# Designed miniproteins, single chains, continued (4), part 109

Each design is a single chain, and the fold is of that chain. pLDDT is the mean over its residues in the fold that is shown.

## One batch from the design tools (miniprotein)

Design m15796
Fold by ESMFold2-Fast:
Structure m15796 (fold): chain A 76 residues (1-76)
Amino acid sequence: LPEGLEEFRKRLKELAKKIVEDKDEEVREKAKKEMEKLKKEFESIRSKVPPEAVEEVEKIYEEVEKEREKRLEEKE
């Protein structure tokens, strides 16, 4: 998705913020599901995306997972 790649990354970052920062558990779960959908869509176009962009997207995934797990431990 050459035209949508930049928008895709912005969307991922916005979802990451919601997953980490939002106090509402239902909002966080919803954002988590949306990110899962985006991950699957990205997988289908992964081989057409520049390696640098793939690395960047995977870094965002890693950041979100790390922060999410830490936040979930604190919030329970």
Scores: mean pLDDT 69

Design m15797
Fold by ESMFold2-Fast:
Structure m15797 (fold): chain A 67 residues (1-67)
Amino acid sequence: MTVSTATLRSPLSLEEAQELAKKVSKETGAAVGAFQDPDSPDTIVNITGEPEQVKKAVELIKKELEK
């Protein structure tokens, strides 16, 4: 099986980013986690899974960040 990984930066708080990660993980089946960027006030969202799952997760996160 091929595994892909993507990383996105977010202006969300760690708590908000973790809730988004849980929602996206449930909807796509990808493993999604969020953590605080040590060098900035941003949070980092890490996504791992099948290529199609990762692509869908990235799309969903980007749409949520536009709200």
Scores: mean pLDDT 80

Design m15798
Fold by ESMFold2-Fast:
Structure m15798 (fold): chain A 79 residues (1-79)
Amino acid sequence: TETQVIDALVSLLESEDELTRASAAKILAELAKTNPGAIEALAKVLKNSKSPSARLYAGIVLKEVGSPEAKEALEKALK
C-alpha cells in the first residue's frame, strides 16, 4: 500500500548512508505534493523521531513542499 511505501521511506531517513537519506527525502517530497499521508508522516518524524538526521530531513522536505498543508504541519510540529 502507499502507506507502507511512506513508512519505508521514513525509515530510510534514519539510514547511516547519506545518499539513501537524500533519495528517501526526494521521493517523500514528491509524494507529499499529492498525498496528505506523507505530510502527516513527515510531521510525526520532525516532532517525535530520535534521529537528528531524520528530523532535519523531515523539516527540509516540509519546507520544500511549501503547500498550505505542509506549512501548517511544519508549524504544528515545531510547537
Scores: mean pLDDT 82

Design m15799
Fold by ESMFold2-Fast:
Structure m15799 (fold): chain A 62 residues (1-62)
Amino acid sequence: GLLSEEERERAAENLRRGALASGASEQQADKVAEAFREAADAGHDAMTADRAGVRELLRAVG
């Protein structure tokens, strides 16, 4: 389902921290969080927004 504003920010921050833990730079981690926020703001559900963030993370560390 769609995330609340608080849930969106928490999920974006969790993805950012996960990216840093995976060896991404701060700039790459910021891009991961931003990809999630953009997808969520566009009205995508939680899974689609998470997938957008994960895709950016894979681009950063893959």
Scores: mean pLDDT 74

Design m15800
Fold by ESMFold2-Fast:
Formats: structure tokens, sequence, C-alpha cells
Structure m15800 (fold): chain A 72 residues (1-72)
């Protein structure tokens, strides 16, 4: 498997474990390898938004969700 596929799989595993901060980091690295992959960009913003929400930062979570919608 490619490094990109491995990073996406690790991000999905982190989400399944409820570790949204770690998931966002894996998706961010994957996005840097394929900058035009909008699906991974959406996953990154959504995971980062869930991590922000878990930390009590509702404003940052709302902004990150808006970025996910902008990417589609």
Amino acid sequence: SSLFEQLVAQGEAAEAAGDYERAAKYYAVASSLQPEDREVQVKMYEAAARAAEAAGDHERAARLRALAEQVR
C-alpha cells in the first residue's frame, strides 16, 4: 500500500478509537502528500473540528466545519 493509503487508514483507526486529534494529524500528513484530494481534506477538517469540540473550543469547531463544507 502507498504511504498515503497507510496514513488514511491510521486516521480512520484513530477516529474509531475516538482519538480525533490523532486522526486529524494523520489526515493532515496525507493531505500534504495529495493536496488536491478533497475527500481527505474534508476528513482532516471534520476530525480537527471534533477534537476542538472535545476540548471545549466550540468557535474553532464551527470554523473547521465551515472549512470542510467549503472543500466539499
Scores: mean pLDDT 89

Design m15801
Fold by ESMFold2-Fast:
Structure m15801 (fold): chain A 66 residues (1-66)
Amino acid sequence: APSPREVVAAEIARMRSQLDMSNPEVQARIDAFERSALARLASGLLSVEEVRAMLRQMLAYLQARL
């Protein structure tokens, strides 16, 4: 079975494919989120489901603003 890190990385990669990654603001926000989420997941501070909820909120924000 895939690890929690692999599941989260795959979900973030899917989000990147749905957004305009040529926009440096979009890229910077997703890159910052990925670093933070993977670090907190590795330390046990976030679950995969909590990261998924945060990703849904970020996708909605970026689609509404950019």
Scores: mean pLDDT 80

Design m15802
Fold by ESMFold2-Fast:
Structure m15802 (fold): chain A 56 residues (1-56)
Amino acid sequence: MEEIDPARLRRAQVVLAGLMRRERLSVAELRAHADDLAKALGLSRTTVSRALDLLG
C-alpha cells in the first residue's frame, strides 16, 4: 500500500472501528457514507474504503 500512508490507514481503522462501536453501525453502513467520512476525517475516499475493507 505504497500510495496510502500506513499511519493514516491505521488511524482511519481505529476511528472507524470506534464509530461502529459508538453508533452501532456496520461496515456496509459506513461504506455507504465513505465520501462523507473521508471529508470529515481529512482522508481520501480510497484510504477510508481500504480501512473499511480491513475492518470487514
Scores: mean pLDDT 77

Design m15803
Fold by ESMFold2-Fast:
Structure m15803 (fold): chain A 91 residues (1-91)
Amino acid sequence: DFKKLLNPEALKFYEEAVKDLETTPTTEEGRKKALELIKKAAFYLNQGKLEEAKKYYRKAVSIVVAENLRAIGDEIDKRLAEERKRLEELL
């Protein structure tokens, strides 16, 4: 169990980041990738390597945001395709 390897500070960070990730809009793929980066950030925080922890946490945030924006774009494209089909049925 990864959690058993973490000191109290790193464990608190990991649990809070995972809870935030579960409530943040993103794709399943984005969530999985972000979780692995959060684990890496927690591991570096456990070692007192603050700059490395920050780097990996920022990568996790970037992936979550990028995947969410991509999914929103895909949904807009889907709605545009549905509207186009509806207009073609009227012609």
Scores: mean pLDDT 84

Design m15804
Fold by ESMFold2-Fast:
Structure m15804 (fold): chain A 76 residues (1-76)
Amino acid sequence: SAEFEALVEELREAVAARDLARVEALLGQLSTLIRTWEEFERVARAVREALRALDPDSPFLRAVEDGLVRLATALP
């Protein structure tokens, strides 16, 4: 959906900006939209690609990965 695509794009930007509050809010919104493991994998891939472009920050990376785990538990 256009909404899903827009949220994934915003999520990539939030990760690149190291804005944890925005990342968590966007993951929360995506949790109401995702229905399949394929959709989750797409979100996880976008996030991990954005994280790869940043210098390692263990607290931020860990918090974002924790957010992805929570997103996975939202799947039916």
Scores: mean pLDDT 81

Design m15805
Fold by ESMFold2-Fast:
Order: sequence, then structure tokens, then C-alpha cells
Structure m15805 (fold): chain A 83 residues (1-83)
Amino acid sequence: SEIKKLIEEVEEKKKEVQDFYDYVSSTMPLPEEVKQEFEEILKMFDESLELLRNKENIDKARELFEEAVERFKKLKEELATAG
């Protein structure tokens, strides 16, 4: 099903974000703002998954997923340039 495939994609991307967060946290001290951004991104994935599992507002779930992915991309670029 379309919803099942989307749930799998969100779960895989959430794991990627969590693994990256764990990795960077182990290798460098992170500013509080960066930690908060990771936490907000992960919460957006969780909200998206809840909506998809309940089959509620699928369009909002997609928007949350897309926004979370874009925020993660920007955060990765920021961390790569900041040292």
C-alpha cells in the first residue's frame, strides 16, 4: 500500500537522522541550538508516522516528512562547514 511504503520511508529516514545525531554527538560537543534542531526534526518524523499509522491527514504527514528531510539536509551542511 502507498501508506505502508511511506511509513517505511519515514522510519528509514528517522533512523538515518538518529544515527547521524548519535555519531556527531560522540565526536564533537554540539551547541544547544543544534541539539534542539535534531530533537525537533525527530519529533516531526514521529508526528508524520502517527498521522500515517492512524490514516489521518496523509497530506500533512507528507509535508512534515518533507520539511524534516530538508531541515536535516541544512543541518548536515551547517555541521560540515562549522567544524
Scores: mean pLDDT 85

Design m15806
Fold by ESMFold2-Fast:
Structure m15806 (fold): chain A 101 residues (1-101)
Amino acid sequence: MVVTKTLNDGESITFTAKEDADAILVTIDTASPATVEVYVNGKLVAKETGIPDIATNRSYALLPVEIKKGDKVEVKISGLTEPATVTVELIKSSDDESIGV
């Protein structure tokens, strides 16, 4: 599942999870150091500062969070100096073998 939206500082992307996930990948189309906060069902579950990649003019954060289908997910971005396109991708490990149980 992938959700994309242009955000201003302090805005968020809110969506209902369509699938289970073990992590969220957040890509921000700015090299500015932005803070990513993930809320699941209104509870803060992860907070990271995006890793800037100046060569691509992007920042990214990979946040290990457990999400179940039907959860209300909110990804809030703060510290933006300009509006930026934010892409949120739900990542599910295959976990068909017991690695990291």
Scores: mean pLDDT 78

Design m15807
Fold by ESMFold2-Fast:
Structure m15807 (fold): chain A 78 residues (1-78)
Amino acid sequence: MEEAHAIIRELIPDPEVAELAEEALEAQLRLAQGTLSEAERAALEERYEALKEALEAAWAAAEEALKAALLPLVEKLL
């Protein structure tokens, strides 16, 4: 886990997004281990889906911000 967390922090410079990614990875690993009750598994699956959606939203927002920043530069080149 320590190596995976180090990679996430290196690739994701935003500490809030990195923390969400770390939590999602931990949830996925706990689900894979099969040591949870059905109720705990269902709650963790719901949390994992929420984390995944939050991460996808963060990436989409970053992509839109990048497009907005680059659009005036592209227009100057066209």
Scores: mean pLDDT 68

Design m15808
Fold by ESMFold2-Fast:
Structure m15808 (fold): chain A 96 residues (1-96)
Amino acid sequence: MELVEQAVELAGELEGEEAAKQAREALENATREEQEYAVRLLRALRDGDAEALAELLHERFGVEREKAEAYAELLLLERAGRREELEALLEKLLAE
């Protein structure tokens, strides 16, 4: 399967038809590396895989592993609508 088509399918599963359309528009002229990154990111978001998200942030953007793990958890909590848990984690991270 083409990487763009994989990303479009995953975006549609996560956020619906408009997200699938936006993914196609963004990725149709993107580099292969960016397309591969998008597929990995969307799969991790679909699966709620904080470890996979942290690894992507570390590898792709050079975020320190500990910070990447914290950011991945925050992203997943936000997407799940778990506001109380998101706020508690954010307060802990800002205090430490």
Scores: mean pLDDT 75

Design m15809
Fold by ESMFold2-Fast:
Structure m15809 (fold): chain A 74 residues (1-74)
Amino acid sequence: SAAEQLAIREEILSKVHEVVEEGKKKGLSYEEILEKVLETVERLGEEAGRPALTERMKELVTKLLEKEEEKLKA
């Protein structure tokens, strides 16, 4: 259902946010943070059994992190 998809999406985004914040605090590069984020999305998506949502979330978080890196390089 749409409600189940929303709940899974929110859980993935919450975990991604934690990974990004911890990575920044530890001084990891954006490339290292991106790898950890993608691993987290893949694991949670596999556990949820939602491959299409997992791929969409991977694309979304990649674009968000790329924009953050661009701001620092500009």
Scores: mean pLDDT 79

Design m15810
Fold by ESMFold2-Fast:
Structure m15810 (fold): chain A 63 residues (1-63)
Amino acid sequence: SEDEETEKLFKAFEKAATLKEKAEAAIELLSSASEEVRERAEAYLEENATDPRIKQLIEDYKK
């Protein structure tokens, strides 16, 4: 179940057509049981944190 959920979320992350959709999928991946997947999601968000849309998504997630 965890592997299937992680695979589905990761596939959504890879298939995301927009920067916002990819960031939203990355935020969901932060809750993954897989450390490798979480690290990849964190790296993506950190690298793109200068985009105002992604910065807003991160701030909204923290609330």
Scores: mean pLDDT 74

Design m15811
Fold by ESMFold2-Fast:
Structure m15811 (fold): chain A 82 residues (1-82)
Amino acid sequence: SVEELGEKAAKRLKEEVPELTDEQIEYFGVAAEKFAERALNPADAKGAEAIAKGTVEEMKKIGEKAGEVAKKVLEEIKKEVA
């Protein structure tokens, strides 16, 4: 489910960037879930891309590693829902 994808995304970000706050991890989990939901509908492809881009940019502001992990995780979600 998209909820499981969001939960796994949050867990992975916390494992790879353990210094992030719970609020930052929760933000990414919610964003990943929204991304997965949009990515499942071809009509929402532009919406999914916008969420992914915005999420990665926001995570990069927190730290380069956070942005790199966010990008990788969202790319993996896109492959899983395709």
Scores: mean pLDDT 85

Design m15812
Fold by ESMFold2-Fast:
Structure m15812 (fold): chain A 68 residues (1-68)
Amino acid sequence: PLSLEETIEKINSLPISDETKKKVIDTLRYSQKNGLSRHQTLFLLNKELSDEPDSDVQLVLQTVSESQ
């Protein structure tokens, strides 16, 4: 598993908007602070990104799943 900071670097390298990246990073930091499971983190990401394009959501979820 990658560290939180290494996962954030991967998210920042994705071809998605800076606004979407901020939402993802904020959610990841919240999950880490509150000791949430991988499953709970992915659920929150799906919820927070519900208004984003499906392709961007899938790319984020795949990246986080492979990193955590």
Scores: mean pLDDT 81

Design m15813
Fold by ESMFold2-Fast:
Structure m15813 (fold): chain A 65 residues (1-65)
Amino acid sequence: SLEDIPEFQALPRSRQLRLLGLALKGASPEEIAERLGVSRALASAAVRHVERELRETLERMRRAT
């Protein structure tokens, strides 16, 4: 998971929240990496993490309604 990535764990909480916030806003991995000075691998992992969370939420909503 994203939490198991050493680069993510090394970031201050404020930077972790900015990373997730940019991913949630639909920023590309390239844009996130450039803006926050993180690796493209971490930026891509954050985007995939947010996409998975949103997909799981939509699946729950679809089953409930």
Scores: mean pLDDT 81

Design m15814
Fold by ESMFold2-Fast:
Structure m15814 (fold): chain A 61 residues (1-61)
Amino acid sequence: MVEEEAKRLLELGEKFAEAVVEVNKSAGIDLSAEKENIARAWAIGIAKAIGDEEIVELIEK
C-alpha cells in the first residue's frame, strides 16, 4: 500500500540522515537539528525519482 511505501522511505531516510549527522559530527559540524529535514528531503527525492507523486504527497502532508 502507498502509505506503507511512504513510511518505509521515511524510515530509510531517517537512517540515512543519522549517518549524515554522525559523519558531519566527526568533522565538527552539528546537523542534529536538521536530521528530520534531511530524512524527509531524501525520501521526497527518491519518491520523485521513481515517479510516484502519491508517495510525495503523503510525505509532504
Scores: mean pLDDT 77

Design m15815
Fold by ESMFold2-Fast:
Structure m15815 (fold): chain A 100 residues (1-100)
Amino acid sequence: MLTREEVLALLEEQEAALPASELLPAERAYAAHTIAAARAVLEGDLAAAEEHVAKARAALDELARRVAAELGEEEAARLRELGLAQLEAAVEAAREAAAA
């Protein structure tokens, strides 16, 4: 189990790495809002967490549309499923760390 300090340090490292990453705008937006949602949960700001989850989902939908155009609907569906699972896991990890 990760402590609150360990989760926060990991989020800070991931956030600091975003500007140097060769990501598509939608990939960067998804990552940034996923990190921000987890951080908001750690800080007890559930309203901000909900906003960032919604924005991460919107960015994931945009990314999935691009994947559908290039690789087809099946791969796009798989990307959405994986991305939603990762978003949920990040939020749950932050929730567990905040409760410790």
Scores: mean pLDDT 80

Design m15816
Fold by ESMFold2-Fast:
Structure m15816 (fold): chain A 74 residues (1-74)
Amino acid sequence: SATEQALADARALQGLSEAEVAAIREALAAETNPNRRRAGELALAAIDDPEGAVRALAEAVAELSGRPAPPWPA
């Protein structure tokens, strides 16, 4: 499912080195495009809490699409 893939992708971010995470934070600090800045903030949040970040994204997509949130994977 899309939620399972998103969780796998979010958890993969936890495999980034501290140097790679620092580079992402520096790039984000210089980002002026609000959509790209929001995407970068969500990616950084996923490193600390991949489940919470994906859940928040799934709920936002459900609200915007008018459909129920997809079932959370076991």
Scores: mean pLDDT 72

Design m15817
Fold by ESMFold2-Fast:
Structure m15817 (fold): chain A 89 residues (1-89)
Amino acid sequence: KSKKAVEEMIKLIEVLSETIVEDEEKAIEAQEKLAKIVHENPEDEEIRKLALDIQQVIADAAAKTTDEEEAKKIVAEGLKKLVEEWKKK
């Protein structure tokens, strides 16, 4: 059960990495779907770890720049790397 939810999160992170800079509506939709999966699986360690990895990507971007558009680009690159790392598991 949790493996399918993690796979769905990875797909949504990939969508978010592709849309965060260019398609605000799709980026918001992906973020809402990610939040729903996390909320529905509060005790799942893999889902919690992936959610923390996403938050770390966002925090790293915020630490590097105060420019919103540059932050979005850094997040997109970080999320693409995160997807690659999680697909290797």
Scores: mean pLDDT 82

Design m15818
Fold by ESMFold2-Fast:
Structure m15818 (fold): chain A 91 residues (1-91)
Amino acid sequence: MPSVKEEIKARMDWIEENIENLSEYTLMAILTSIISEAYLAYKRGELSKEETQQLFDWLIQKLQEMARRYPEKKSALDLVAENIQRLQKEL
């Protein structure tokens, strides 16, 4: 069923489509919201450990790809990716 995972993918697609119009601050705030939503879904048992790890791996890959395409946003994207990697160690 469409779930938190599909909602997160849709939000990431929106970010990618609008990234040139977002400040680094706004981008970081939206991404932090997405990561928090995923982590809380895991803590509530809505996502399994494996599903959460796969989702976080996908998010890190997308953030790294965007950082290569939009160097001016790289600092914000790198910081969010590092925060995801830290959360993965706590799963």
Scores: mean pLDDT 85

Design m15819
Fold by ESMFold2-Fast:
Structure m15819 (fold): chain A 55 residues (1-55)
Amino acid sequence: SLADLQAQLAFYRDQVARLEKLLEKATGETKKLYEKAIESLQANIDRLEAAIAAA
């Protein structure tokens, strides 16, 4: 449902915000891991935004 898609979008946006805070203090390999995690979550956000727009 649209409500389920919006709930998933909110969940992924919250995860990105959390990782961005961790990224501010991260260095080296840990920084790269958080950057990749944010990239993957952003891809899910983009997909969900497209699905919501099409609903």
Scores: mean pLDDT 87

Design m15820
Fold by ESMFold2-Fast:
Structure m15820 (fold): chain A 81 residues (1-81)
Amino acid sequence: MIEFKLENGKLTASSDDPSLRVEVPNRGESGLLPTTFENVEIGDEFRVTDLATGQTVAVGIVTEKGVLYVDLRTGELRLIE
């Protein structure tokens, strides 16, 4: 499972899968999980890629209510407040 935490403009992403990478394309930033992005803003989009396959496994956006994302493997839409 991918876990997100948003606090004080910091987005932290973690998983038990070491092949996952998060990218914030509008900032040119990326990191292997677990990773933290500083100074994220409302409207910042991110994607999660499985490096073993090159496939995008989740996409999301930072909102005023928290992190909204879709797990593309399950089709589940989640909001993490």
Scores: mean pLDDT 78

Design m15821
Fold by ESMFold2-Fast:
Structure m15821 (fold): chain A 83 residues (1-83)
Amino acid sequence: EELERRIAEVKAEMEKLKKEFEDIYQKSNELRKEARKADPETRKKLIIEAMNLDKKGDEIFEKYVSKEEELRRLQRELEAARA
């Protein structure tokens, strides 16, 4: 019961994190596309903003990977308990 509850919580956390970093990476890509159409000064600003978004996305992605590792461990514990 407790392991199943924790697995569900980790899965919900992972879904939220995945949506967050995917949204951030999408915004970064949109800024880069906008930068290609912009004047040199605006382009530099948009690229810097995109780089900052990539860094934020990477931080969230690292949290996602940590949760994925936790999920794998909990799933193994649950399988062992049911065996």
Scores: mean pLDDT 86

Design m15822
Fold by ESMFold2-Fast:
Structure m15822 (fold): chain A 83 residues (1-83)
Amino acid sequence: MDVKKEALEKARRLTEAVRQGTGGQELLDELVEIGKKDRGVLMEALGEAATGAMGISDETGSQEAFDLAQRALDLMVEAWMSP
């Protein structure tokens, strides 16, 4: 399977789940697992998820969306710094 396609699809589903209030933490964890195969893909997908969740937080004032965006950014920094 195309790792990049799968990771970006999960990032999109995460953004939609946050928008619908059904959560997104599980999708974020799945995205990290996929990223173990390709850190560049992980960083791209985490950046997409963080941007989407932050946009929802800005539009709706959702603390859950904000917390998820912050976690995605933290994971992106960790992935960037990992050898």
Scores: mean pLDDT 79

Design m15823
Fold by ESMFold2-Fast:
Parts: sequence; C-alpha cells; structure tokens
Structure m15823 (fold): chain A 85 residues (1-85)
Amino acid sequence: SMEAHRAFLGAFFEKLIDFMKKTPSISPSLIDRIEAVLAQIKAGKLDMAEASAVMADFAVELSKLPKSVQEKLEAEIQKLGEEVL
C-alpha cells in the first residue's frame, strides 16, 4: 500500500540520520540535507531531484568509511525492509 511505502521511506531516512549522527566523519551539512528530505516525506511532499542528489553524496561519504561500517549499515537497512513490509 502507499501507506506502507511511505512508512518504509520515513523509517529508512530516520535510520540513515541515526547512522550519520553516530559517524563523526560524515559532513553535518549532509545530515541537514537528509533531515530536510525526511521532513518533506512526513509532510507528504518529496523533491525527487534533491533526494537523489543527497543519496549520491551520502554514497560518496559512505565509500570513505571502513568496509565493516558499510556492511553494518547495509544489514540494518535490509532488516528494516523485512520488518516494515
């Protein structure tokens, strides 16, 4: 359903924000941009261009982290998908 999809997107971005706040090497400006995307999702609006751009920038920052940290985030996101669906 559209409600389940929206709930998953909200939970997904909340998980990313929590991960980023616990990872000191990630730019505070990137955290602010992802928090803005989450606010848009909760308001029933979404700028797809900015969402895509911020996720691309996040992927660049993530690629600079140790592989073990990257794999832990991937496992958490996979588990979230299984729990929300």
Scores: mean pLDDT 76

Design m15824
Fold by ESMFold2-Fast:
Structure m15824 (fold): chain A 122 residues (1-122)
Amino acid sequence: MVVLKPGSQETYDALKTLVNKLAESKGLPYPKSFEEMVELLRQEFLELHKKYYPESPLPTEEQLTELLTFLLQTIQASILRNPDNPYLLEDPVTGEFLDLRNPEDVERFLLNLVELMVKELS
């Protein structure tokens, strides 16, 4: 099992903002640790996969870990490119700017990552 790390404090704070907005949109309690944040994202990826790609093979633990790693790297890269706006993320799949404080933008970003994974499996 690959041990996920938040990277930097700035990456952790941006991820926490994203995950808190996701939790709020779903009526879930706010995660209290990095491990709880990772588990909430893992469950969201599985839920989005079941909703939009029900006939596709269920993602493996390795594939989910790769998605989470890609998510963290995307947040970190975005902060490094635009440190004055750490909550504005450039989606590497679409090139659109997403606000990590907007739950609709968060769900769109996570769905785009699930779609990328499904296309690599087919």
Scores: mean pLDDT 77

Design m15825
Fold by ESMFold2-Fast:
Structure m15825 (fold): chain A 78 residues (1-78)
Amino acid sequence: DLVKKAEEAYKKGDAETAAFYYIQASANALSQGRADEAIKYAEKAIKVVEDNPDLDPETKKRLIGAAKFLIEKAEELK
């Protein structure tokens, strides 16, 4: 359960791991044709990254980039 792993990481203050699991959940939803869920989890990943000032700038760029790419692909699927 990727969403549960993301939520557990977020509760522990591990924003990078939380965002990573949300991105994986988004990608899995997209692979199953679940566009709205893919967008939802990708947006959660972006918010987790943006809300954490301690993340390395390159890590933020990569995670936000991955999430935005998944949102774009999910919108194309609709």
Scores: mean pLDDT 85

Design m15826
Fold by ESMFold2-Fast:
Structure m15826 (fold): chain A 66 residues (1-66)
Amino acid sequence: PLSPRERIQRVYDEYMARLRAASPEDREGITLEGIQRLVELHGESRDPAARDLAGERIQDLIDFSL
């Protein structure tokens, strides 16, 4: 099984790949979906390092969408 941090990084990588391949009309929906998934992982995690990573990856998705 993946560690919590590996799972967070994988989800981020998957959504970044989807965003890079997406049409402009789909980007907002994909970004919001990715943020929601990372927020869920942040809330589920008991590991402070994994929670911090999830927060950083959420910010990275927001910054990429700007």
Scores: mean pLDDT 85

Design m15827
Fold by ESMFold2-Fast:
Structure m15827 (fold): chain A 85 residues (1-85)
Amino acid sequence: AEEKIEEIRRLLEEVIRLAKEVMDTDPSLLPQAIGLILRAIGLEYELEMMLSEKGPLDMERIERLLEEAKKLLKDAKALLAQAKA
């Protein structure tokens, strides 16, 4: 459970890092890069809110957040590839 939570956090940090690299590489992609950062912050907020809830961890919610974070990372990598083209 904790390993997946830390993986989600690492993936979201990587999304923000890549989005910043996009902005530095191609300023015309600034709106798309900001969109990635806002989505990453939103997922981090959802994770922290879930962790603040009293009771057992909802593993289905954790798995869903992990899959959403992985999709967002793929989007960030694709946008960076577009910026470098």
Scores: mean pLDDT 85

Design m15828
Fold by ESMFold2-Fast:
Structure m15828 (fold): chain A 80 residues (1-80)
Amino acid sequence: MDIIVLKITLPDGTVLYALVDKNNPEIIRFFDEEGNLIEPSEELKESIINYVKEGKTLEGIKIEELSEEEAKELIKKLFL
């Protein structure tokens, strides 16, 4: 598995995180800033999967890939 963590900033300033396997983007999980697991709309989920596959930026949405070290730290914080 090649797991990455994306920090996503929506046009209204809302921040959320996506945990995704680059080799199997069907394995994707979303979290809010408070560490709650959320289920995004199908449209948002599809857009993030397309970003992972094609590297295309989304209009109005800022996406930042966290380093492997940062991703590991974030997961530990969210897991308590």
Scores: mean pLDDT 75

Design m15829
Fold by ESMFold2-Fast:
Structure m15829 (fold): chain A 73 residues (1-73)
Amino acid sequence: DKLIELARKKLEEAGATKEQIDEAIDLIKRLIEAGASDKELEDLIETFVKDFVTAFATASLLLTEKEIEKKLK
């Protein structure tokens, strides 16, 4: 919850569009459910502020890895 609020605030300050913010927040929520660590999420939020496209690709790969780990455990 606090990480989601932090992500929204940082993205708004960086000038991201509402659509970009909503997509990033959705992906962050999915990563939290998949068991991503606070550090992984914080690093991802920083990447979204610098380069949205790279961060989105990185998040999608991380989510895939976490979902695979969760299913294979």
Scores: mean pLDDT 78

Design m15830
Fold by ESMFold2-Fast:
Structure m15830 (fold): chain A 54 residues (1-54)
Amino acid sequence: NDGIINLLRGMKTTVRLRGQAGVDASTDPEVAQQMLEDMRQSVAHLEEEIERVK
């Protein structure tokens, strides 16, 4: 499950970098929508990785 661990680490890094760039989801609904979409894509990729391991 190294792929899953790497995905989770990547997601943490992405969230941190967006925070450092001054991106605040609570400030702009459009930014919040984009962050949600990015998270949804990450979840979809995680599900694909899990299905591949099954």
Scores: mean pLDDT 65

Design m15831
Fold by ESMFold2-Fast:
Structure m15831 (fold): chain A 86 residues (1-86)
Amino acid sequence: MSEEELYKKYKEEILNYKSGVESFDLALKELVKAVEENDEEKALEYLKFVAGALAVSKEEAEYLIELLKEKRYAELFKKLNEILKK
């Protein structure tokens, strides 16, 4: 699959995720929206919220933030989906 196809696949998995916590599900949707709108400030804030809510390690959180800053969105959403499935 191309990077664009992988991004679309992992993005759809994030958008279809349901935790049962409305505020968390909304934060995931807002993260995707901020990425698509190139709103780096909002994307970073929602990513930090999601990472904190998932209680990821400092190293994992730093890695996710680095993927966001480097615009490696397919890898970012792939990693988030892996964490969500635990």
Scores: mean pLDDT 84

